Designed miniproteins, single chains, continued (2). Designs and how they scored, part 56

Each design is a single chain, and the fold is of that chain. pLDDT is the mean over its residues in the fold that is shown.

## One batch from the design tools (miniprotein)

Design m5927
Fold by ESMFold2-Fast:
Structure m5927 (fold): chain A 86 residues (1-86)
Amino acid sequence: MAVKKYEVKVEGTEVTVRIEADPQYLAEVIGKAVEAAFSVPGVTRVEVTRQSDTEVELRITADSPEAARKAGEAVKKALEELNKES
């Protein structure tokens, strides 16, 4: 599976997403997560920090707690969809 593990933490207007993925899929996983976050109105910034060949952290900043919550849900859905096959 492309995504092996993920953690989404929502704190006020900020969302921290930690993702563990297969190295060959990490770039695609990052792209889909960033796209999902920016699909939410009120998301102002997404910062991507690659921690290793299999791990990445996204820090999402929103203009409201509601936008942050929606961004967390959108990213979670995108990561779950990447793991659905057949």
Scores: mean pLDDT 81

Design m5928
Fold by ESMFold2-Fast:
Structure m5928 (fold): chain A 89 residues (1-89)
Amino acid sequence: DAVRRLLGELTDEQIEEILARTAERYGPEVAEDVRAAIDKLRDPSVSPQEKVNIMVAAAILSGDRETLGALAAVYAQAHPELREELEAF
């Protein structure tokens, strides 16, 4: 529940930072794929587990682990069961 709300409420600034890092590291085509994945994070019909997988993939692809690590800490506060998956991938 809280993870769904938090992921659905990702700020445009957070999304654009992830996408900017992805484009810088892997190019604009990969950034478009990551944008589509992030759109799923804002979709309440997508499962919390799928959203965690998308965040992990985005962190790996963008190389922006610091930003996504900070976001993961907020998720862990709301859903401690997801903490290990976000921290130890």
Scores: mean pLDDT 61

Design m5929
Fold by ESMFold2-Fast:
Structure m5929 (fold): chain A 63 residues (1-63)
Amino acid sequence: GEVVEKGLKGWEEASEERRKILREIAETLRRIGDGVQEGIDVYQKTGSREAFLKALTEATGEG
């Protein structure tokens, strides 16, 4: 009963804190991935390396 519930809640709270950190990492990786995909699409259409780099920079928030 209660002993199991306390253990489960403690595990859930610790897991939630770890998941928050992992979500921040995943968010950064998603931004990079989106930039790379957009850059590839632009490069395939234009053949321009400058356009590729611009798209990547804008997606990472450095533009």
Scores: mean pLDDT 69

Design m5930
Fold by ESMFold2-Fast:
Structure m5930 (fold): chain A 98 residues (1-98)
Amino acid sequence: SALERLLELMTERAREYNTPEAQEAFIEFLRLMVENTGKDLTEEVEEALRRALEAGADPRLLEEASLALALLSQNPELEAEEAIRRARELIDRVEALR
């Protein structure tokens, strides 16, 4: 349920910041990332990431989605909203150090 909730939340954010083409590519990347949990789809995920970036998807939103999914994979008790919050906070802290 947390992975499905993450997909829903990130899809809604993609609608806000992307063209239809970028939104479609972003959603495909998210679905492949979720499917890669428990499967070896690394090459497919990397190709989907490249296509999303080429379509003009927001790099920050892609980074937030990737990190939130990684956090959920490491802590199955974590809620999707909290994973996104922590991902955003971590990225902001790293950017502040640059």
Scores: mean pLDDT 75

Design m5931
Fold by ESMFold2-Fast:
Structure m5931 (fold): chain A 80 residues (1-80)
Amino acid sequence: SHMEELIKEARDLIEKARELAKTLPGAVRQVALHEIDRLEKELEEVEKAYKAGDTSPELQKRAEEIIERAKRLIESLEKL
């Protein structure tokens, strides 16, 4: 339950970052999308591990770190 909520929050934030990136010009958009793709891949790994039965505190921390990184990225993109 809690892990599912963290994964959902991370996914929602990544999608918000992707929508913001679409409003950016050329090369800046490409750099932003590259970072978003990295976050999405890391979240996919977390989701796969969770579905495989990993409920460790370490996996929870990974999800929380993805959330924090996505929030910082959104803040940076909104400033552009």
Scores: mean pLDDT 87

Design m5932
Fold by ESMFold2-Fast:
Structure m5932 (fold): chain A 62 residues (1-62)
Amino acid sequence: AEEAAKALKEAGASEETAKAAKEAAIRGDVMQADLYAAGAVAEGGDPEKAEKAGKMLIEAAK
């Protein structure tokens, strides 16, 4: 979960978005994790890095 949150920050997500994504992954909420990855792109992040971070969040949620 922490590594996925770090990857999301590197994709351009805010600290708040990365924290929320980490908490969603810890809860096993895959859908919320995907939404936060999409939010990083909307904040002007790198789409490719955000997609990679999203996959890491899904794996952490399992």
Scores: mean pLDDT 72

Design m5933
Fold by ESMFold2-Fast:
Structure m5933 (fold): chain A 104 residues (1-104)
Amino acid sequence: MEMVVVEIEAPSLEAARAAAEAIVEEIRRHVPVVRAILAAGPRPGTYLLGIVTPSEEDAQEAARIVWERREEIEREYGVRVTGIFFIDIELFLEQHTVLEERVF
C-alpha cells in the first residue's frame, strides 16, 4: 500500500476538513482508496491529508487528480494546496498528529 499526502493551508480545521472530504470523494470516483487520514501540519494553519491506496500506480493517479483539480478546490473551499508528496504510512503516523481518519 502507498500513501500520497496533500498539504493544505486553510483558515480553519473546518475548511481543511471540507476540502479534504471533497478531494477524497473525487479520488474515490477513479481510484480505490483504503484509508484517508487528516493530520495537523508542521505550521499553524497547515494540514496534511494522507490518502492510502492499494498500489503505487493508484497513488500516482490520486496525485494527478489532486493536481488537476487543485485550482477548483482552492477556489471553492478557500484553501491552498501547497504540496503533494509520497511517504510511508508508518513514517507519516510517527511524525504527525492524526485529527481524523476514515477507513473504506
Scores: mean pLDDT 84

Design m5934
Fold by ESMFold2-Fast:
Structure m5934 (fold): chain A 57 residues (1-57)
Amino acid sequence: MKKVELSLDKLDEEIAKKIVKAMKEEGIKELTLVDAKSVSEEARKILEDAGIKLIIK
């Protein structure tokens, strides 16, 4: 299974929608965020509804 790792301080709803679209086109199901300081509940729900596993380091 393909994975994506991103360094991103904040994940909001709009950024999450863009990431989900790109990840769906590539068939990627796991997103790892490095050094994320803030992830909105809306962003988490968007990823979860898309079947994407979110890992925060």
Scores: mean pLDDT 80

Design m5935
Fold by ESMFold2-Fast:
Formats: sequence, C-alpha cells, structure tokens
Structure m5935 (fold): chain A 81 residues (1-81)
Amino acid sequence: MSEEEWRKEGEESVRAAEELIKELEEELKEVETKEEARELLLKLVAVKILAAEAKAGGLTEEAEEILKRVDELEKKVEEIL
C-alpha cells in the first residue's frame, strides 16, 4: 500500500477501535454473569488488533490511548470473574 493508504487505514482503525471500546464500556455496565464477562474479554481482543493496525499506520499516540482504555476495561472485567 502507499504511505497515504497506510495512514488512511490507520485512521479508520482508530475510529473503529474507539467506537468498539465505547460500546464495550457501556456493555460492561450491564454484565451480570461470568460468561458475559468472558465474552467481553474476547471482544477486547478485536480492539487490540485495531489498535495494532493504527500503530502500524503511524497513529502511535492514538493507539496507545486506546490500549490504555482496553487495559482499564480488562481490569474491571477481571474483578467480575
């Protein structure tokens, strides 16, 4: 891909990751069971992949902010498990 295309893909990955992590933060408020908590952890893997793609596209700062939010969410989910 061209440098322009890599940057564009990275920006799209940031937007997708931000949208997904926000959805998961809201979903966590309604988690009642350990099964639901485990499902949320699996969904967080997708956010990590999107953050890695953003980092590859040169959006390191944005990717690190997303990964920090993922880490905070994982800790909260682990409190339920």
Scores: mean pLDDT 81

Design m5936
Fold by ESMFold2-Fast:
Structure m5936 (fold): chain A 98 residues (1-98)
Amino acid sequence: MLEQVSGVREVGRELLPLGRVSLVTLEVYSSDLKETRLITVPVSADARVSGVSFDPEKKSATITFDSGDTVVIYVEDGEAVAEVLLAGHLGPYRVVNE
C-alpha cells in the first residue's frame, strides 16, 4: 500500500572515502501514518538540496539537487523507498530503508 508523502528534510550527511559520493539521510513524513521514516540515499559528493515537490496523485515527493541529481521518495507498506537518478548515469537506483 502506498502512503502519502507530505514532508521531506535532510537530517544527516556523510562523505564517502573517495570524495565522489555523499550519503544523505532524509526524514520522510507521511500524513497517512502520522509518523516519520528515515532513508539514506547516495548523491554526488557536493550536491545540495535545491528543491522539493510533492505529487498527491503519485503519493510521492521529488527532491532535486543542484548537481542535477534527483530522488523520488515513496512510503510503501509503511517503509520509505527511494528512486535515485544521479546526473550523467543511466537509469534510477532503488533504495529501501534498512
Scores: mean pLDDT 79

Design m5937
Fold by ESMFold2-Fast:
Structure m5937 (fold): chain A 71 residues (1-71)
Amino acid sequence: TTVHVAGTVSYTEVKDGKVINRNEVVARRTGPLSEAERLRQEVLDEAQKKADEIKKKTGGDASAHVAMVET
């Protein structure tokens, strides 16, 4: 069985005085189910790094998330 893993970052932007929620896919990995935890950790690490960069640049909040689908 194959797993598809996606790492995403959720953050907020201020545009024209309004707060806008953003969700961006940062990393994707595909592999065998036996490697699921390793692949999950890899994409989470990339998403967390991106979230930290956004926090540093904006001074706002950013959160890393992981989703996994088995096929």
Scores: mean pLDDT 80

Design m5938
Fold by ESMFold2-Fast:
Structure m5938 (fold): chain A 93 residues (1-93)
Amino acid sequence: SKVEELKKEAREILEDFYKQLVEKYKDNPEAIKVIKEAYKIGLDFIDGKISLEEAEKRINELLSKVKDPEIQEALKRFYDFLKKVYEEIKKLE
């Protein structure tokens, strides 16, 4: 289905972002921990295990624990990507 094709593409984009961020922050173990948790949230959302509302809640919880503005910005961009995926899925329904 078109929805499954979109989900596959979203997972591939998400994995690419994850790999780029892990390499960028390789010397920052706390940042890597946050990036891994965000990636898991994104996969759980794309796989239909959690709602967009639950993904937002979990990302906001991560944001509350992060002091680095660059990591905060990365998390916000990550959530914006999940919202875009949600809107594209909704258009196909």
Scores: mean pLDDT 86

Design m5939
Fold by ESMFold2-Fast:
Structure m5939 (fold): chain A 61 residues (1-61)
Amino acid sequence: MGRARILAARALQEMGITKVPQSIWDRVVESAARALAKDPDNIDAAVQEAKRTLEEELAKA
């Protein structure tokens, strides 16, 4: 969980987003955690999945 939160925060920073609702944050963190569970050494893939989830959640809102 700690690494997933750091990578989720990095995804927000790289996209220029300062704040999101807690529900979106939880989804982005879960997405990063799932990517890390599949490939723990591929940090770039986890950040990209976090960014994709963030874009999808913001498009729904």
Scores: mean pLDDT 80

Design m5940
Fold by ESMFold2-Fast:
Structure m5940 (fold): chain A 82 residues (1-82)
Amino acid sequence: SMMERNVEQLKEKIDRMHEEGVDFDDILRELRRESERLGLPPVKQAELIMYAWELYGGEGPADSEAAGLLQEAREILERERQ
């Protein structure tokens, strides 16, 4: 589907930004921007945020906006498990 293709393309973008040494906080801002542009549902946005978090070794984000995005992603995925 187009949604699955968009998710894979964003994962590839995350991988490239990580290889380029981009900060996790900037990755989360970019993911928010691109997910909104592509109209991805909240669950898929949350999955991408968690993918980036695992890629960065599970270290917490530095700023409060990025921390809020990570917390919201965790809460969305926990609700979907119910």
Scores: mean pLDDT 80

Design m5941
Fold by ESMFold2-Fast:
Structure m5941 (fold): chain A 111 residues (1-111)
Amino acid sequence: KSLPEIVLSGDEEEIDAYVAEHRDELIAQLDAGSADPRSPLLRALGAVIMAHRAGDHESARRGLRALAYLIKKTEHPNTADYLRGLGDLARSLGFTELAEELYKEAEELEK
C-alpha cells in the first residue's frame, strides 16, 4: 500500500509499520514541507484534500486524523507546530471538532 492509501484507511497498525520503516525519511519530508512534490507525505496530504473535493468528507476527516497520528509517531521536534497546521487545514475544510482536537493535542505535547 502507498502512504496515501494507508492514511485514507486510517489503519493505525499500518501507520505504525510505515513509521517504523520510514521514520528518518518522514522527518526529512516534514522538514522539506512543500519543497518535494513527490514526497509520500505531501501526496498523502493531497489525497486528503482530493477526497474532500470529491465530497468524501468522512475519508478526508479520517485521513487528517491519520496524518496527525503519523506525525506524532515520528517524534519530530516540531510535531506540535505540524499538528497546529493540520488543525488549521481541518478548520478550513469545515472539520471544526477535529481542528479543536488537534490544537489540544499540540498543547499537550508542549506541557
Scores: mean pLDDT 85

Design m5942
Fold by ESMFold2-Fast:
Structure m5942 (fold): chain A 74 residues (1-74)
Amino acid sequence: SPLELAKKALEEVKERFKDDPEIQKMVDDALKSDTVTDYVQALVDAINYARKKGDEEFAEWLLEKLREIAKAMA
């Protein structure tokens, strides 16, 4: 489901940036809402964060996950 795909991607964001309290809080807040809309917004924020940190490979992986989620919602 789109919700399950987005949730798994957010769990990967949390693991990737485990030592960053700002990203951890953003992901935890999104996971508490348990909605596709909030998960997608958090994934967009995570892509921007990964790019800011120079982690372009992870940013591209997250972007591909967003494409998979969008396709699953169509």
Scores: mean pLDDT 84

Design m5943
Fold by ESMFold2-Fast:
Structure m5943 (fold): chain A 64 residues (1-64)
Amino acid sequence: MAREVEERLRAAGYLHPDLPIDGVEGPQLAGLVNSVLEKAGLEPAPIDGVLNDEVRAKVDEALA
């Protein structure tokens, strides 16, 4: 799940090309997800390093 989200964020231009896709739910993913949500005008999700269905749905909405 985390790797798939990171790959989508890279494709959308949010992840720098030199940053590896680590597939880990952690600070890098948390910062990227909240950055995307903020740019889309959505509320930040509480994502203490955890991807759940609610957070994933918000990312899908922001990237649509």
Scores: mean pLDDT 66

Design m5944
Fold by ESMFold2-Fast:
Structure m5944 (fold): chain A 93 residues (1-93)
Amino acid sequence: SAESEKVVELFEEAKEIVEEEITDEVLKKNLLEGLEEGKKAAEEGDYKTAVEISEGIIRGVEFAKQQGLLPEEAAERLIELAREAKEIAEKAL
């Protein structure tokens, strides 16, 4: 569906930002794994899991930003993408 494709695109864009902007290897690995799970959930039409993963990404990025583990602009963009993915997935429920 168009909704599934858009959520997948948002998770892929978030993965690119994580790969470019995050130098902390543990945070990078955890975010990439979460984003990949969210992408797969959206591809399978499991929008409930996509919402839960988006919420986890938002919380994790906000915490990492507070700890100084990534640039503020990168954190804001990641949160924006995850919030948009969550909103689309919630409407598809």
Scores: mean pLDDT 89

Design m5945
Fold by ESMFold2-Fast:
Structure m5945 (fold): chain A 82 residues (1-82)
Amino acid sequence: SLEDELFKKVEELMEEAGRLSQLGRTDEARKIAEEALKAYGRGVKGGPEQAKEALDTVDSLIKKAREMIEQAERERQALAAQ
């Protein structure tokens, strides 16, 4: 179902936010998690169109979180090389 797909995507995003927090990007991780939970709430309380919009929002946030993780890992590696 769309609800099951949305729940799995939110779980994936929360895992990425956890990784981002472990890399020291706690404020960004919190903001991403808050946006994900808001999108999830709108999706599960709304109809199929709201669920699709929530999925698009969560997918966008996953991409953003992964890009931020890559940047944070590069910064950590650069500091370790100094």
Scores: mean pLDDT 83

Design m5946
Fold by ESMFold2-Fast:
Structure m5946 (fold): chain A 89 residues (1-89)
Amino acid sequence: MKEVEELLAQAGHYLARGDLPKAAELLRKAFDLVKSNEEYKKLYEMLKSSPTLKAVLGEKFDEAIKKADELYKQGKYREAVELLISVLE
């Protein structure tokens, strides 16, 4: 998970600069490195708790979290993460 955490930190830096396409690219790279349900759950929790994503996306982030939480409750952790990243695209 260290490389995933480093990619998320870099993505946060680009989000703070308003570079949404570069942030999305880095988040997609982090997503591609995740291979298990436990890693998808951890990635989802990191994205959901991101103050930078909340600040940049506002209500769009709240709506995405609501939909992604429903997928997460169904055990669809990969799909929940995918939905949160897609909001930046």
Scores: mean pLDDT 82

Design m5947
Fold by ESMFold2-Fast:
Parts: sequence; structure tokens; C-alpha cells
Structure m5947 (fold): chain A 74 residues (1-74)
Amino acid sequence: APPKVLLKIKLKGSLEQIEAFLKAVKEALDRANIDLRDTSEETAQKIEEIIKEVAKEMKKKYPDLEVEVEKEVV
């Protein structure tokens, strides 16, 4: 079987902050033209990087928003 990647995202904040974060992540992935059908380690690494960059920008607007991202190869 092909290797699988487990990407664990923990979010803490108001539902409005969490919704704004998830929307920003989706928009960032769309802009980066990430092919979510690609299960490669490279694509997983790019997704993790984009999520972390979005978290950094969202933290400037919402200081109480906490984001943790963990990647594991399964």
C-alpha cells in the first residue's frame, strides 16, 4: 500500500476565529495550486508549511487563536 501521512491540526479559539482560519487555509491552498490527490510527502510538507504561514498571519489579527500542526508518516 502507498505510504500515508497523518496531519493533525489542533485549534483553540472562538468558533468565528476557527472559521476564519479554515477559510484562509482553503484560500491559501487554492492559490498555491496544491493537488490534494497527490499523497506524496512533498505535498504533505507544502500543506503543513501553508497552514503554519496562515496561522502566523491569523495570529496577528486574533492573538488568542492557538494553532498546533503535527505531521506523522503512517
Scores: mean pLDDT 76

Design m5948
Fold by ESMFold2-Fast:
Structure m5948 (fold): chain A 100 residues (1-100)
Amino acid sequence: SLEEKKEQLNKALQNKDFETALAAFEELLNDPRTSEEEKELLARSIVEALEVLAESDLSEEQRKALLAFAERLIEVLRKHGFEEEAKEVEEIVKKIKEKL
């Protein structure tokens, strides 16, 4: 269900399981049951979550995983027409790289 996928995304982000988070996000955006309004809210929410994660105390391994997640997220956002959100993630990527 869509609610189970949303819960999976939120739990994955909380646990810094970025591989699962990306897969869940892509599945939600590609699901024809997800409205355009819900896709926009999902895109905004993931950017906000990424901003919080970028400022968090992370291990070097977690920070490298976050960088890979963020770079892949830019591709996914652009594929779905979220150019503004993709540009915001590019700025967050710069911040993540500065802390590596």
Scores: mean pLDDT 87

Design m5949
Fold by ESMFold2-Fast:
Structure m5949 (fold): chain A 87 residues (1-87)
Amino acid sequence: MSAKEKVIELLEEERERLRESDPWLAQELDELIKALETMSLEEAIKTLETVIENYRALAEAHPEHRETLERVVEVLEKAKEILKEGL
């Protein structure tokens, strides 16, 4: 399995976990997965860095979603490291 395939699988698992509790985040992850499938490893890493920064900012602005957003950021950080290992 390629680094990209491992990341897509990881994000799909996180999307399914969020489907009932946080459908808006599940939808955002679905859009991210679709975007990442079309990208090079370098583009995917940069995209994940931007998304991680945005979700950290969102967690700061919305304390009610902080726990869920911090967990998603942890998954995205892991995904980013997997992609870097694939370079």
Scores: mean pLDDT 85

Design m5950
Fold by ESMFold2-Fast:
Structure m5950 (fold): chain A 118 residues (1-118)
Amino acid sequence: MEKIKELEKKIAEAKEARKAGVLRVTIRITTEENEVATIFMVLDASGKVIVAVVHVPEKDRAEAEEAAKEYPFLQVVDSEEEARAALDARLAELGIVPKAEVVLEADAEVLKEIDALV
């Protein structure tokens, strides 16, 4: 309950920041096995994803690479450092300067209850 309310607040903050223009969003997901997946994305003012870079635990890599085939804006990388570097390079290539940044920290269990986050 408390974790859901905290995420709802972060989602509301992200929606308000999105109205100001291009928004950079970082989502960190901690799995039940204490593994970390991180999604870095950039949204336009309408909420459309322009660029996304993800790193996931090895067991989830095949599923993430399959999703990347369907979504040409999505890149899968091996580490959070590579994800940041790849996102920064793509933003520079596109000439995009995000107006705001929002960081969401979530357990995988809570994200499953909030379908709208993924």
Scores: mean pLDDT 69

Design m5951
Fold by ESMFold2-Fast:
Structure m5951 (fold): chain A 85 residues (1-85)
Amino acid sequence: KLTPLEKLIRRLVEEARKASDEEVLALAGRALGMLLFYSVLNPENRKKIEEAIAEIVDLARQFKAGKISKDEFLDKFEEIALEAL
């Protein structure tokens, strides 16, 4: 079973799939904020989560530049975020 944080990330990603491109970046920002907060509270996962955040930020830049689709961004976001937890 997924943890409450993993469930919340999946829920935000699913919400973002139905959102406008502008709202996708806002929802992704919320999920990144939660990952950062979790990394502060769980220092043994901190390095892994910080690396995941950096990778997701690069993907967000690619999405904003039109280099990847919304669905590609969200699929990779979910995969990277859940693997880091």
Scores: mean pLDDT 82

Design m5952
Fold by ESMFold2-Fast:
Structure m5952 (fold): chain A 90 residues (1-90)
Amino acid sequence: DLSEEQIEELEKHAKELIEKEKKSPVRKYTEEELRKEMEEVMENMPPKSFEEAKKLVESMVKMERIKKNMPKEEVEKVTKEISEKIKAKR
């Protein structure tokens, strides 16, 4: 369980990373890149420590950057595939 203060710190960290990502050069992302990042995020939830939660936030910010630069239909397709894979692995 994360404290409210730890959650606030993670949200602040995420916001700073999002602003940094907005200034990074845009490139074309592939379904495989989205699948890889999404799989890593979903397999590591819930995080076991604050440090793991911080790294998870970094991966989530990168994943959101990829999603914003891909067609919505492709993002939804990959999200469903990964969600079903994780559900089957539980």
Scores: mean pLDDT 74

Design m5953
Fold by ESMFold2-Fast:
Structure m5953 (fold): chain A 65 residues (1-65)
Amino acid sequence: TALVTGDDGRKSLVDVAPDASVEEIKAALEAKGYKVLEMKQVGPRTFEVVVEAGGRTYKATVEIL
């Protein structure tokens, strides 16, 4: 499981394995309606992402739990 925290303070969970690859995390976000523009690993299980949804660009943090 991963916790997604947007820069707007919105939080959501996505179902990924603890050993999920970048591609699996990206696919999980895209299944939720986010177009992943950028994804950067900033910790062992933490990623910064830039996503597009509803015609807007958002920054978010993804933490693998």
Scores: mean pLDDT 79

Design m5954
Fold by ESMFold2-Fast:
Structure m5954 (fold): chain A 83 residues (1-83)
Amino acid sequence: VIEYINELIKLGSQIEMTPEEAARFIGLVLRAIGALLDGNKEQAIKDIKAATELLVRSAYRAGKEDLAKQIKEVGEKAIKELE
């Protein structure tokens, strides 16, 4: 799952995000990692889903449809690994 979180971070770096969007994304990722360390899979899934949705919206807004599809796939794989 950490591998997929790292992939989301790499894909996110290709999006022109506002400072607010970037801060929210980083906050969600850090919270997801904290939840994983605590064994709280439900919170980790929620945070990964929110981070993925944020990046997908940002990628579509930036006109990067293929990137949005890649982000969605990586996020779905991370969630399935935790289920």
Scores: mean pLDDT 83

Design m5955
Fold by ESMFold2-Fast:
Structure m5955 (fold): chain A 97 residues (1-97)
Amino acid sequence: SEEALERTKAWGEREQALIDEAVASLRKASGGTPEEVDAVAEREIDKLAEETSLENAIGSFRGAAGRADPETAVVLQRAADIGEKRYLEKKKKELEE
């Protein structure tokens, strides 16, 4: 249980660092075109997904959006929506077996 608590804390700190980086990147991109914002969103969600899963990354972005200011929440929700679309497409492909 102590080792599990340490792993949970370490993951929480890493997740927060990745979300903070994503917020900074998305805020920087927010003055650009929708296509530029989407490209940054895809990159940042992929980065978090590589350390956990696409499903968990979507949840992390949704959670962060719920705690953010309205402008930041919009870009985080957009990133989560992009991730959710990719997750659903992956699940559809798995069901076509």
Scores: mean pLDDT 82

Design m5956
Fold by ESMFold2-Fast:
Structure m5956 (fold): chain A 78 residues (1-78)
Amino acid sequence: SAMDEKKVEEMVERFKELIEKAKKAIEEGNWEEFERYLREIEEILREVKETQSDENLQKFVEKIEPYIQELRELVAAA
């Protein structure tokens, strides 16, 4: 439905905001804040998996995968 599509888009934007906050926390050496943002990211992933259709889940995963990869590379460089 259009409401489900809007919810997926809202969750993608929330995910992006958390990634940017996590990046800033790493840059500042604040690993406690980084771990907090990682937990919030994991909660969004769980919510999408539990509440959305397989098609919407796939769409969400494809949209967020580049941001997860950026975060992994940043952690590896830190």
Scores: mean pLDDT 79

Design m5957
Fold by ESMFold2-Fast:
Structure m5957 (fold): chain A 62 residues (1-62)
Amino acid sequence: SVADQINELVRQANLAWSQQRYEEAIRLYQQALALAQADPSTTQELIDTLQQNIAQLQAKLA
């Protein structure tokens, strides 16, 4: 399901973040966000969390 794909991308992004692979984590969160935004069953809380995580990681690279 799309939810399973989002969950797997988030799991991989969290792992990349924990390993300080910030660019990879951003890419994976962005893929999860794109799927979440295309799925009307996705909660706004998940979308907000993904956007916040991307912004936080981008700040680390600036």
Scores: mean pLDDT 89

Design m5958
Fold by ESMFold2-Fast:
Structure m5958 (fold): chain A 81 residues (1-81)
Amino acid sequence: SAEELLEEMKEEIERKAEEIKENAASMSRDQFDAALLELMELASKKVRELKEKLPEEVAEKIMTELDKHIRELINEVLKAF
C-alpha cells in the first residue's frame, strides 16, 4: 500500500539521520555538511522511487507527509551538531 511505502521510506531516512546524530559530536563542519548532503540525496531518491511506484494522484496525497517528516529529521540533525 501507499502507507506501507511511506513508512518504509521514513524508516530508511530516519536510520540515516540517526547515524548522523550519533556521530555529530566527532564530525568536523565539512564532514557534517557532507553527511547532511547525503541525507538530503537519500530523501530525494526516496521521493523519486515513490513517484515511480505509485500513480501520480496517490503519490501527491502522501508527498506532503513525507516532506514534513524529512523537514523534522533535518531539524533534529541540525540540533545535534
Scores: mean pLDDT 79

Design m5959
Fold by ESMFold2-Fast:
Structure m5959 (fold): chain A 62 residues (1-62)
Amino acid sequence: VSEEEFDEEVDVALALIHYGILKANGVPDEEIIAELERLKAESTSPATQAFLDEVIAEIRAR
């Protein structure tokens, strides 16, 4: 794995940790979605953006 690929994996892991913390603190789904959309907008990784899109869609479907 290259350093660039490692950075993408770290970004995804951090996004998952952040999501888990917000959910554990009882933050409403609407606020979690807004935070994930913000992270997506700040991300430069297409893989991270695609992953966040899937997570947002899953939350909206529930």
Scores: mean pLDDT 70

Design m5960
Fold by ESMFold2-Fast:
Structure m5960 (fold): chain A 83 residues (1-83)
Amino acid sequence: SSSLEQQIQELINQIEELLKQLKAALKAGDIETARKILDQLDEIMKKLEELSKSASKELRQQIIKAQMDVGVMRIAVVVSERS
């Protein structure tokens, strides 16, 4: 539905903004802020996963892309925390 598409798009837009903030925190060496942003991303991803059960194939592909982008940044945060 249009409402479901709007909800998914709003969550994807929020993920993109948080990923931008996460990259800035990592560049600044602010690992504590990077972890906090990653935890916020995880909460949004839980909402997207639930919505994905009713999403079209096209919307599901957009969700998968967001999951991959978050996954890459998760690795960067974990590596930074362990270094």
Scores: mean pLDDT 87

Design m5961
Fold by ESMFold2-Fast:
Structure m5961 (fold): chain A 81 residues (1-81)
Amino acid sequence: MIERLIRAAEEIEREGGTVEAIERQARKYGLPPAVEEYILALAREHERLKKEGREPSEEDRKLGAELTARAEAEVEALRRA
């Protein structure tokens, strides 16, 4: 499982981290929903920051932290399985 996560991340980065690339690679490698949600949220936030030229709001940071914690828990569960 971990090897699939690493490979998916490499392919996503190679394609420039677009939402479409993330969705395609998540389906291809069968990423856990929490991990896919976290990566998609990060990609959307990066696109928004580029467009606005500003830092994330406090609400965005809180959501990001919650998604990160959920994705980390999902990865740790896979590591223990």
Scores: mean pLDDT 67

